Designed miniproteins, single chains, continued (5). Designs and how they scored, part 85

Each design is a single chain, and the fold is of that chain. pLDDT is the mean over its residues in the fold that is shown.

## One batch from the design tools (miniprotein)

Design m19143
Fold by ESMFold2-Fast:
Structure m19143 (fold): chain A 64 residues (1-64)
Amino acid sequence: MDEEVREMAKRAVTTVRQGEADRAAAGRAAPAPREEQVEAIAESVSVTLGVPLEKAREAVEEVL
């Protein structure tokens, strides 16, 4: 797997985890299901790096 795609996926996952923690601390609703999180992050990575969505989804699933 391309290291750039994997690093971007790791950063995106870290950002989502931090946002989830912030929302939990504020007493907000539960985080979205894993499948929805994977899809949203994969789409963001795909658009940002110009890689196929399938490849981005694979990288996100490996690091999540």
Scores: mean pLDDT 73

Design m19144
Fold by ESMFold2-Fast:
Formats: C-alpha cells, sequence, structure tokens
Structure m19144 (fold): chain A 62 residues (1-62)
C-alpha cells in the first residue's frame, strides 16, 4: 500500500496550525495552514483551498 507523504506532512502542519491558533499565535497558525494547503493542492484541491482561506482569515486577524 502506498502512503501519500505530502498528505501526512500536511496533517502534521494542520495540527501545528491548530495548536498555534489556540495559543493566540495567529500569524504562525496562518503560515502552517498555508504550507499545508500548498502540499495538498495536487492531491485534494478542495481541502487545499479551505486551508488557504483559513490562513488568509487568520492573517487578517493579526
Amino acid sequence: MEINWDEVEATLLVMQATIAKKQGNLEEAARYYAKAAELLRPVDPELAKKLEEEAEELKKRV
């Protein structure tokens, strides 16, 4: 069975973004969501767009 390493890495980045968001580090959270979106774009473009929108929303709150 083939493992999609980009999806695994993106999942870890989303977890880091969530932790940063809970700590009030909105700028750092936005960066993690943006990186996760970049990795997922060729695999799951719909999810990538959602993560990119989340990053932009958080960046506006900084």
Scores: mean pLDDT 79

Design m19145
Fold by ESMFold2-Fast:
Structure m19145 (fold): chain A 80 residues (1-80)
Amino acid sequence: SEVEKQAGRAVLKRAGGEDTVSLEQAADAIAELTGVSKEEARNALKEAGGGDTVTIEQAGRALLKLAPSDPSLPPAAPVV
């Protein structure tokens, strides 16, 4: 879907890829974007059909599972 592609594009851009990235790079990017652990991000990516590499749609599905696209969650606030 369009929402999955937009979410996946954000993950791939942070991970430094265009069409695909490694599972490790995608997991790191999702962990940074959502605040979840890298292990939880890897599990979501594998559930989305990811293997050694992750496509834009798979990255998007994993991100949406861990962070809904609706603005119902507060943004990450800088704490010092």
Scores: mean pLDDT 71

Design m19146
Fold by ESMFold2-Fast:
Structure m19146 (fold): chain A 70 residues (1-70)
Amino acid sequence: SDSYIQAGNQFDNISNNSTSVQSMVDNMQNVVNQYPQTDMSVNRDVMSKLPLTNLKYGAQNWSDYMYSQS
């Protein structure tokens, strides 16, 4: 429960404060590595090709998902 809330908070922060695709991918991977129990994965090859706006939306969706699991 606490891990899902903490992961959700980090994805929300990434969505709101990231300014580049590379920093988004790196920060999302870092959250996944910190909370392996969430069973999330980052596909770097796919995500690095997406527009920043799509990644921000994705990070918000991941935040919402984490809160739903808490």
Scores: mean pLDDT 83

Design m19148
Fold by ESMFold2-Fast:
Structure m19148 (fold): chain A 57 residues (1-57)
Amino acid sequence: MSKIYELLGSGLSNKQGSESYRRYAEEDPKNRDKFLQLAEEHERNSQRYFEEAQRLL
């Protein structure tokens, strides 16, 4: 896989991870804050990967 496709794949994976953690936060109030923190981190990582891929295009 080219580096661009690898970065796009990592970006998508982190975006999906963020969405999953937000869902977990809704389902588990005891761990809500932890899941929201993880979701935010994955969302930031997703954005960075997409920005990196864009720079290579």
Scores: mean pLDDT 83

Design m19149
Fold by ESMFold2-Fast:
Structure m19149 (fold): chain A 60 residues (1-60)
Amino acid sequence: MDATELLKKARELYNKLTEEQQKKALEKISEKLKKEKIYDPQEVAETSYEVLEEFIKENL
């Protein structure tokens, strides 16, 4: 799956969250990207999608 498709799916998951949950999800994504030193757009898209999917499974 290319970065564009992953970002589209991630955005759909993000839109299911409340404003407060969206902020928490973005903080988790940002922290993981920084900790693992992920800079490639494809890897950023994949990581963002994985974090959002896991966040939804744990919180919804």
Scores: mean pLDDT 77

Design m19150
Fold by ESMFold2-Fast:
Structure m19150 (fold): chain A 59 residues (1-59)
Amino acid sequence: NLEKAEELKAKGEEAEKAGDLETAARYYFQAGVLYRKAGDEKGAEEAFEKATELSLKAG
């Protein structure tokens, strides 16, 4: 569901802005899974890449 993927991405952006990198990474990862299910492979790739970046920053 593309709409749900976009909602989760927005929540990830809010968590990142709040400094909660671990929560942000989790939301971006969930968004990536839903983008992929919706057939948006580029959206999924971008979301997974962002989740990995944030996870590494969180330590």
Scores: mean pLDDT 85

Design m19151
Fold by ESMFold2-Fast:
Structure m19151 (fold): chain A 71 residues (1-71)
Amino acid sequence: MPVDMDEVLKSLADMVYAIGKTLLERGASKEEVEEVIKLLEKIAEEAEKQGAEEAAKHARELKEELEKLAK
């Protein structure tokens, strides 16, 4: 059975988002939060390349949410 890239990349996006939220709660530097936002963008791009449409949408939604929280 081939790996379900949608499930894999969606799980990765969730983990990266959780890290980003934790960093914001702890008052992390702008650079640290920006790196997490950048990772979510890369996950969305990779999901598009793999045809993982659900994961791509999920990663973009998490990126937007994190950007709103980052001020």
Scores: mean pLDDT 81

Design m19152
Fold by ESMFold2-Fast:
Structure m19152 (fold): chain A 72 residues (1-72)
Amino acid sequence: MDPEELFRKGKEALEKGNYEEAVKYFEQAIELDPDGPLAPEAYRLLATAYQKLGQPEKAMEYAQRSAELARR
């Protein structure tokens, strides 16, 4: 399955407030293409979703990984 399609489904779930579903889609997208162009954004959105789920430790871990990959 396409990482881009999983990423889009994750974003849609996040916008609808389905944070657990968003996490599943973003994790699947990253697992299929961990070094792809979508990975930094997927990690960033995972951090947002975990923060909304009340899991700040996981949110911080994913936010840091997003920053490392984005090379801002």
Scores: mean pLDDT 82

Design m19153
Fold by ESMFold2-Fast:
Structure m19153 (fold): chain A 68 residues (1-68)
Amino acid sequence: MSEEEREERIEHVRRAAKMLVLYAKKNKLSDEQIKAMLDALRSYARALGIPDEEIDRIIKEVEEELKK
């Protein structure tokens, strides 16, 4: 995978994560529902070949945003 392709895939997952945060806040999702969505996002990111370190960073950013 090229560096440009990797960056595009990371950006795509980050956009998905941001939409997930907005959706979760708008619909007042339970902690269990949020966990399921985060697990799905993590699996999707891994399928796209994103490094675990970057996935963990994105998930942490989502969790921090959801606490606000």
Scores: mean pLDDT 80

Design m19154
Fold by ESMFold2-Fast:
Structure m19154 (fold): chain A 97 residues (1-97)
Amino acid sequence: MVTKVVKTKIEDIPLGTKVKSIAFSSKSADLAAEEAAREKPGPQKEGVIASYVFDEPVEFGEELKERIENAFKNIPSVKAVALKRADDDTIYVIEKE
């Protein structure tokens, strides 16, 4: 499978997308995408703020969108978030405005 990294805005992620992993980075979009691609919870790398891997993929909807938006607002060190799709190897990367 070929991993496809797509830089996007949060509003451009299709609602109903099945998300397998999420990573938050204080440094770069590339670091967030790399961590989400691992699909392995573990010790945080330098610059990784949080990493989540779901046993059952979670649907990208209003609740997950609001949680990510709140992380950008309430955690000043968050610079990028990556969301990996469960149904293919696409990773969406969102950078702080």
Scores: mean pLDDT 78

Design m19155
Fold by ESMFold2-Fast:
Structure m19155 (fold): chain A 65 residues (1-65)
Amino acid sequence: AAVSRTELLVARAEAEEGIRLYEEGKTPDPQRLAEGLRNAAAILERAGEHEEAARLRKWADQILA
């Protein structure tokens, strides 16, 4: 199914906010953040945003490293 514009915008906004909070050391649950980033990456991949999806997956892997 096609990804809605709203779904894509929300996924991007939540991913960027989560990454910022992680960089500031304010993330209370790194595992939940990594899961959220992987979910956002799946939405981006379905929308054809392959490079952005790969970037979010790399962040998720780094957070759990």
Scores: mean pLDDT 81

Design m19156
Fold by ESMFold2-Fast:
Structure m19156 (fold): chain A 58 residues (1-58)
Amino acid sequence: MLRPSPALVAYLSERYSLSPAAVRNLIARSTSVDELAAALDLDEAQRRELAAAIERLT
């Protein structure tokens, strides 16, 4: 299960125009970066950016 950090929640909230509560719910129900990327409807380049952000912010 992905762990929500305040920095990751802030990053996703700002980057994808989601509320922090919506971001926390998406992270909580995602078991992997790929599931989170799919829930956010991200392309492959955006998925790579998300993976790098998670590694950097956690």
Scores: mean pLDDT 77

Design m19157
Fold by ESMFold2-Fast:
Structure m19157 (fold): chain A 71 residues (1-71)
Amino acid sequence: SSMEEAGARAAEVARGTALGAAGLIQLYEGGGEPRVEVRAEGPVATAVATSGEHTVVVRYDAATGEMEVEV
């Protein structure tokens, strides 16, 4: 697969995971709709989702399948 395809896949996984977590925080704590920013470099993507004062950071590497989540 091309690096562009790997990065796009990583971005989708990271975005979905970060938004899912931020959405749960929004439902529990209240507040506005979560905002998410995603950046991809090669097979790795980092998504940062914010809901109120809470931030969720997800890093996913499509080449290795490794995921890191910080809340």
Scores: mean pLDDT 82

Design m19158
Fold by ESMFold2-Fast:
Structure m19158 (fold): chain A 69 residues (1-69)
Amino acid sequence: MDEGVAALLVAMGKLMIKKGDYEGAVRLYERALELRPEDAEAWENLAEAYEKLGKYELAKEYREKAKEL
């Protein structure tokens, strides 16, 4: 089930954030959004990961995307 796989990818991304692997978290959240592109929470989590990487413009773009969903 795509929704179950996407949820697992988001959970793993959150674990990567906790470990300080922000690039790993980005990859996992991007994979989750490929499966479930309308997941506003996943877009917000992706934005947070990019903010942790210092990519503030990209983080702002993805937060706006989350608000539109």
Scores: mean pLDDT 83

Design m19159
Fold by ESMFold2-Fast:
Structure m19159 (fold): chain A 98 residues (1-98)
Amino acid sequence: MEELLEKLKKAGEELVEIASKSASKEDVEAIKELIEELYKLLSQENPDISKIASKTAALGILVIAAINESKDEELAKKLKEKALELMKLADEAAEAAA
């Protein structure tokens, strides 16, 4: 669990950094807030799996919006890859908590 949370935190920080290069300031802040909420939920003694799933889905929607706003194909690809990594880590952490 702890290793998954560390990986999720690092992937989240990397996603925010990539998004900051192409996405609007408002979208970057929204992505950052969702990542922080997801980390807090996963760090709880009894994580709420439904809330985790909801926040993970919301993060996916915001990342798709950021990709569509990006005119840089390489940044869009990195955003997609890092978001998928984050979503996978969130799912793995939720399963480990169950």
Scores: mean pLDDT 79

Design m19160
Fold by ESMFold2-Fast:
Structure m19160 (fold): chain A 73 residues (1-73)
Amino acid sequence: LTKQQLLDALEEARASTTNPDVLTQLEIATLYLEGKFEEARKLLLEALESRYELSEEERKEILEKLEELEKKL
């Protein structure tokens, strides 16, 4: 799979669903593929916080790990 083929598949999936949770997951994946890491992190963290009661410590740890992974890409 090329980056463009994956982006096209995500766009088709987004058009095919009305489930807000699935739409959020597809948007996060699209943002990461586009290199919009700051927006992707924000949306991912918001989605996690809505499903799980994250502590301030857990939030900070997740952000630090995501930034470390992004720095290696």
Scores: mean pLDDT 75

Design m19162
Fold by ESMFold2-Fast:
Formats: structure tokens, C-alpha cells, sequence
Structure m19162 (fold): chain A 71 residues (1-71)
């Protein structure tokens, strides 16, 4: 649901502020949930956040895939 996607995205944001790598994975899951709910803008924003976290971690291939999902 959109409610669950929003909650997961907020949790991912909190973890990202703490520098925790799990944040990227949670943003990807939130993006998938937004897609399932038909919120393509929400999905795009969540995938972009995941890409930014992966880049910060030096995981460039995973960042690239996340950005492709956001496009």
C-alpha cells in the first residue's frame, strides 16, 4: 500500500542519515511498493534516493541500476 511505502521510505531516510547501508535496500523496496500502488512519482523518487545512497557507499553498479529504475 502507499501508506506502507511511505513508512518504509521514511525509515530508509532515517537510516541514510545515520550512514547505514541498509537504507539503499529499503529505498528500493519502497520504490517497488510505490510502483505496485500506481504511484510512479513516488517510485521514481525512492529509486533515486537508493541510487544516491549506493553512490555514497561506492557501489556504482547498484547505483546505476537504481537510477535506471528511477528514469
Amino acid sequence: SMEEALALAREAGRLARQGLPEAAELFVKAGEMFESAGDLLGASLAYREAGEVYEELGRHEEAKRAYELAA
Scores: mean pLDDT 86

Design m19163
Fold by ESMFold2-Fast:
Structure m19163 (fold): chain A 81 residues (1-81)
Amino acid sequence: MEHTVSILLVDAAGNIWATAPFTLEEGVPTPITLTNLTTGETVEGTVLLTPETVTVTLPASVHPVTGKAWVDGKEVPLEFA
């Protein structure tokens, strides 16, 4: 089933990165764009949704330390690959 997801994360430098709401299928790696809310810079990542977690894979230039994900408006754990 298709789900609506959004992500907010903080990197090691204290920058906040966010996605616009996007749609994905559970178990299918999905490309996404994250925007740095301070600089306006964008990076492409990949998201995988499982029943328990949202996992985001980011380019080596982004060093995430914490974050949150929302699936259909419900907060779920965000993991970094």
Scores: mean pLDDT 83

Design m19164
Fold by ESMFold2-Fast:
Structure m19164 (fold): chain A 63 residues (1-63)
Amino acid sequence: MINLTPIEKEILRLLAEGKSQAEIAKELDISQSTVSRLIKNIMKKLGLESREELKEYAKKNKL
C-alpha cells in the first residue's frame, strides 16, 4: 500500500465501514466536496478507477 495521509486513511476506514460521503464529511468536520476530492486523490494513489473499487479495496484491507 502506498503512503496515505492521516485524513486519507480515516476516509478509507470510514468507507470500509459503509459510511456515505455526507456521513464522512460530518464526522471529519469537512465539506462533502472536500471528501469527494480526497476520495479522488486516494483512488489515484491506489490506482483504482471507480468508487466501487475503492470501497471493495477498503473492505478487504480493513484494520
Scores: mean pLDDT 78

Design m19165
Fold by ESMFold2-Fast:
Structure m19165 (fold): chain A 55 residues (1-55)
Amino acid sequence: MEDLPERIKEAVEKVMKDRPDIPREQVLAVAREHAEELKDLPVDVIAAYLDTLLS
């Protein structure tokens, strides 16, 4: 997970706090699949996008 931008990692941590029922590996996998789209967005927007994809 060292290859993810810090901004995306912060968003993943935020999602994990709000969605503890979802495995971290699943959240990280989705984040990696969409990293190119997400890397330029604010942390709160990335977190909202990830939450939407995980719903």
Scores: mean pLDDT 78

Design m19166
Fold by ESMFold2-Fast:
Structure m19166 (fold): chain A 68 residues (1-68)
Amino acid sequence: MEEKRKLIDEYLEKGKKEGMPYVGAALYLAQQIGDEEGVDKALEVLGITREQLDAMVAGSRAGAAALA
């Protein structure tokens, strides 16, 4: 868990310099390990709300179900 938190912080720092793919990776990892602080930081960098993220995730799951 600690190593994954450090990786999230590293990806957020890279995201500030190198762009959105690293911020997206940090957000994904933070969600997988239940790091709510990491999720909040990634959302701030992306400029989206948690509600917008939840809507995007729900849409992606619905799309995957429709293709299956």
Scores: mean pLDDT 69

Design m19167
Fold by ESMFold2-Fast:
Structure m19167 (fold): chain A 111 residues (1-111)
Amino acid sequence: MELLDELIEFVEELIKQEKNPNKREFLRAVLKELEELKKNPSLQRLRLLAAGLYGLALWLQGKSMDEIIEAQVKILEETDIEKLIEIIKESLEIIANSDKEFVVPDFRDPR
């Protein structure tokens, strides 16, 4: 519970420092999801958030789709709430520090 409160404060601080409006909107959506998780705890929902954020972080680092999928599958099997919160925090740090434009790759037109 305290770890989730610390994560919410961390995201709130990232939003205040973020100058890119698209990235700020994304961080606000993450904040809303964390607030909903605080009101209604769900391990499955926490796993989905962690997997999604970590997948995006790996994509921003230029990892292959196979590496991204493998990492996401492992996260979806994780039962340790503290580990899931750590994954979310690390993923958000990578996302916040990325200079890459928030452009989702079109899987029909690969790089």
Scores: mean pLDDT 80

Design m19168
Fold by ESMFold2-Fast:
Structure m19168 (fold): chain A 83 residues (1-83)
Amino acid sequence: SMEEEERKLEEELRELEERAEEGDEEARKKALEIIIKREKERAKAEGKEEELIEKLEKAKELAEKAGDEVTVEILKKALEELK
């Protein structure tokens, strides 16, 4: 069910976020990848893939200004996959 899948994903995300708080950059990267995957699935279901591309481009620019290289690389990859 969607509720069971959502709960499992939320639990996995919480575990990754806790590890990221402890300085685990791989956990932070995986958490971001999961979030982006969810956004891609939602955009595809709603026919809003173009809106997602715009949102990800804006997020990438903000990450570049913040010097967050990990987030920039994840967002670049997501944008390439959506093209």
Scores: mean pLDDT 78

Design m19169
Fold by ESMFold2-Fast:
Structure m19169 (fold): chain A 85 residues (1-85)
Amino acid sequence: GAREAAEAARAAGREAGEAAREAGDELGGELAEGVGALGAGVAAALASRGKEEAAKAAGEAGAAAGRRAAEAAREGGAEAARRAA
């Protein structure tokens, strides 16, 4: 009946919402690690060339970019979850 179809649709929406949040959190973590590691690699290369101020700036920029990417991924997952519910 219509009520059984509505219950099934709500269950599917909840499952999709949970998957979207998990995907956002996982992607956010990977992006923070990847972008942070890239920034650290650039910083190490600059420091090895005696460019300590540029190395510090590269490391800080990489860390900040990683945090922003993680935030955006989590916000995207949360938004997808809200739409699925």
Scores: mean pLDDT 75

Design m19170
Fold by ESMFold2-Fast:
Structure m19170 (fold): chain A 76 residues (1-76)
Amino acid sequence: MEEEIKKLAAEADEAALAGDYEKALELALETAKLALEAGDKETAAGALEAAALAYEKLGDKEKAKELAEKARELRA
């Protein structure tokens, strides 16, 4: 699971660098889900931040703000 989470996070970063924000969003949300299931709040927060950026790039500012707030709560 930990290695799977790391691979998904790397794939999300690669998709974002390529400008494929839809793919980056899907991978970041899956990373966040697996990290939360594993109890890794730090990795989950990072993945939610990546998903928020992807939503912002796709024009969904409301969902971007919601995910950024959830990420901050996980770090608190």
Scores: mean pLDDT 84

Design m19171
Fold by ESMFold2-Fast:
Structure m19171 (fold): chain A 65 residues (1-65)
Amino acid sequence: EELERKARERLAEVSKELTDEIKKFNQEMEKNKDFNSEKVASFIADVLTRLGEELEREFEELRKA
């Protein structure tokens, strides 16, 4: 249960970071009418890649603990 609790805490933290990133991007899109789908896709890919790497690293630590 300790590992489960730590995993939930980490996921909540990552989820909050993702939510904040999405809110920031939404505000950026609202201000910049000349944004394009390619830029949107690039932003999403970058966010997902960063979160994936962070989660993988955290879960590797949790799995060994």
Scores: mean pLDDT 70

Design m19172
Fold by ESMFold2-Fast:
Structure m19172 (fold): chain A 61 residues (1-61)
Amino acid sequence: MKARQLIEQARKALEQGDYQTALQYATQAHEEAVAAGDLELAREAGRLIHEAQQKIAEQLS
């Protein structure tokens, strides 16, 4: 499933400290999961979006 691969990419970007890239992958994963009707993956991608956004905000402050 494309959404699962995008979630994996988002997690790797978070581990590398590349929070902008993590946000991009997590957003794509969320869109793919919603399109597929996979609410569990959409929820997981949403959590990664929030985490990436929080990390970006912390770095800009």
Scores: mean pLDDT 83

Design m19173
Fold by ESMFold2-Fast:
Structure m19173 (fold): chain A 60 residues (1-60)
Amino acid sequence: TSGGGGIVDGEYTGGVTIGDRGFSNGGKDELGKNYYEEGKKAQEEQREKKVKELEKLLKE
């Protein structure tokens, strides 16, 4: 990967930096916010899932 956050269609959904896929009609702010918030949610969900799985493994 590139390293940190810089691509929306890959890792780091919350680390958008490119914009809106070509025609930046002035909606980068909305797009960036959407991806960031969605990424945050996905990350939180993934984190919870991991914790749950780890807990299961530990209790096993």
Scores: mean pLDDT 55

Design m19175
Fold by ESMFold2-Fast:
Structure m19175 (fold): chain A 77 residues (1-77)
Amino acid sequence: MTSTGEFTVPAEEAVATLRALGRLHASPELAERMVAAAEAARAAGARYVRVTLTLERQADGRLVVTDAEVAPAAAGA
């Protein structure tokens, strides 16, 4: 089963938030991509970051992040 989750976070908190989320729920490669995208958005002067996660249910019942899109946002919503 696949589910999609979306949230917006302040750019100053986005790197820490995505590093924690990736460490717990994503592959190391995906976690690195998420953090790099958040750092790039912050470096470009974005105040907020919009994160869209694709979650997939594993055979043991847990949810894992299988894909992520990280984009600069002009507002917190």
Scores: mean pLDDT 77

Design m19176
Fold by ESMFold2-Fast:
Structure m19176 (fold): chain A 75 residues (1-75)
Amino acid sequence: SSVEEQVQKLIQKMSDIIVRISDAIAKGNIAAVEAEIEKLKQVVDEIKAIGTDQSLVAKVEKAANDIIAQAKKWK
């Protein structure tokens, strides 16, 4: 369905952002880390707005919170 396709695209976008956060951390680029974290939060909010599966929402929020915590440790 179109809803399933939208959720899959947002999950892919989230994965791409997580990769960019990891790359920015490796390079010590604090400004890039903060910018990508802001984009990550926006994508999570979009998934929450579209998704009706509480289990999927919880997994997405956990993944986002885990990478944000990792980024804060390396600021």
Scores: mean pLDDT 80

Design m19177
Fold by ESMFold2-Fast:
Structure m19177 (fold): chain A 72 residues (1-72)
Amino acid sequence: LPVEEVADALAEEFRKLPGVTDEQAERIREKALAAPDVNAAVTAGAHEALKFGVSPEDVSRAIRAALERARA
């Protein structure tokens, strides 16, 4: 699974959440894209989302949905 596909999927799933702006979703994508592997990309995206005030529950759901999307 390429890091770029995971980064794109993370941005798309987080963008669906109330209160997440397009700019914030793009920041999540940039942080994930800078990661060396998929696990690091997921961690970087999650940390950035938490900094924007996304709840841990919503972060967990978005990550699961993003990984499912990226694998499709």
Scores: mean pLDDT 83

Design m19178
Fold by ESMFold2-Fast:
Structure m19178 (fold): chain A 62 residues (1-62)
Amino acid sequence: HMGPTPEDLEALLDELERAMKEGKVDPETIARAAQGLAETSRDMGFPELAERAERLAKEAKA
């Protein structure tokens, strides 16, 4: 890959949401990964994906 596509970022976000729902991964790890996805999505011009990732990061911290 030359870089992540919107589909790649969406797939990663879906995996993080699933991992959080299953409770198999520490919430702090989910929050950090989601924050990174939010920053990458914003930089690439995908604000909807960035917003979803930010919400997941906040949810994981709560």
Scores: mean pLDDT 79

Design m19179
Fold by ESMFold2-Fast:
Structure m19179 (fold): chain A 82 residues (1-82)
Amino acid sequence: MKPLPFKTRPLSAEEVARIRELAPDSTLRAGDLVWEHTTPEELERIARGLAEARRKAKESKGNDGAVYFAVAGILEAALSIA
């Protein structure tokens, strides 16, 4: 079978600490797998987006809240591989 073109790497404790400052509700822990090519800057950008989406989901009314929850789920999937 053809190998998958994607590889993962473990998060460092420093990266996790930085992510927690930006997104304290993040499920990411040291040793969690992320995409090999994900830079610390990209992780920070996604973590900020996740924190903002979660905040807006809580503060938004009706369908807007559901949309922000969906966006938060997509951003978490982009940060980590289950």
Scores: mean pLDDT 63

Design m19180
Fold by ESMFold2-Fast:
Structure m19180 (fold): chain A 93 residues (1-93)
Amino acid sequence: SEALARLEELEKKVLEEMEKLRKEYEEALKAGDEEKVKELEERAKELQEALLREFARALGLAPEQQALLLANASAPDDAVSDRLAPLLASVLE
């Protein structure tokens, strides 16, 4: 319960930062600023990785599952993302 509340607070904070990055990303795409786009993509990956690490800790996931979450954050694989989406959704509810 305490871990879940902590996770909800972190998720809320990360989502706010992701939304700000998304707006800047759209503006950078419209301007054709490739350097800014790359910077924002890297920043978004860092935020996603931080959130996934906190999920792994809060859920008490097995080391194999924790490794999959971190690997997916660093080098996204659509198949792995689709597989993890139900697990992440269960935590966010």
Scores: mean pLDDT 64

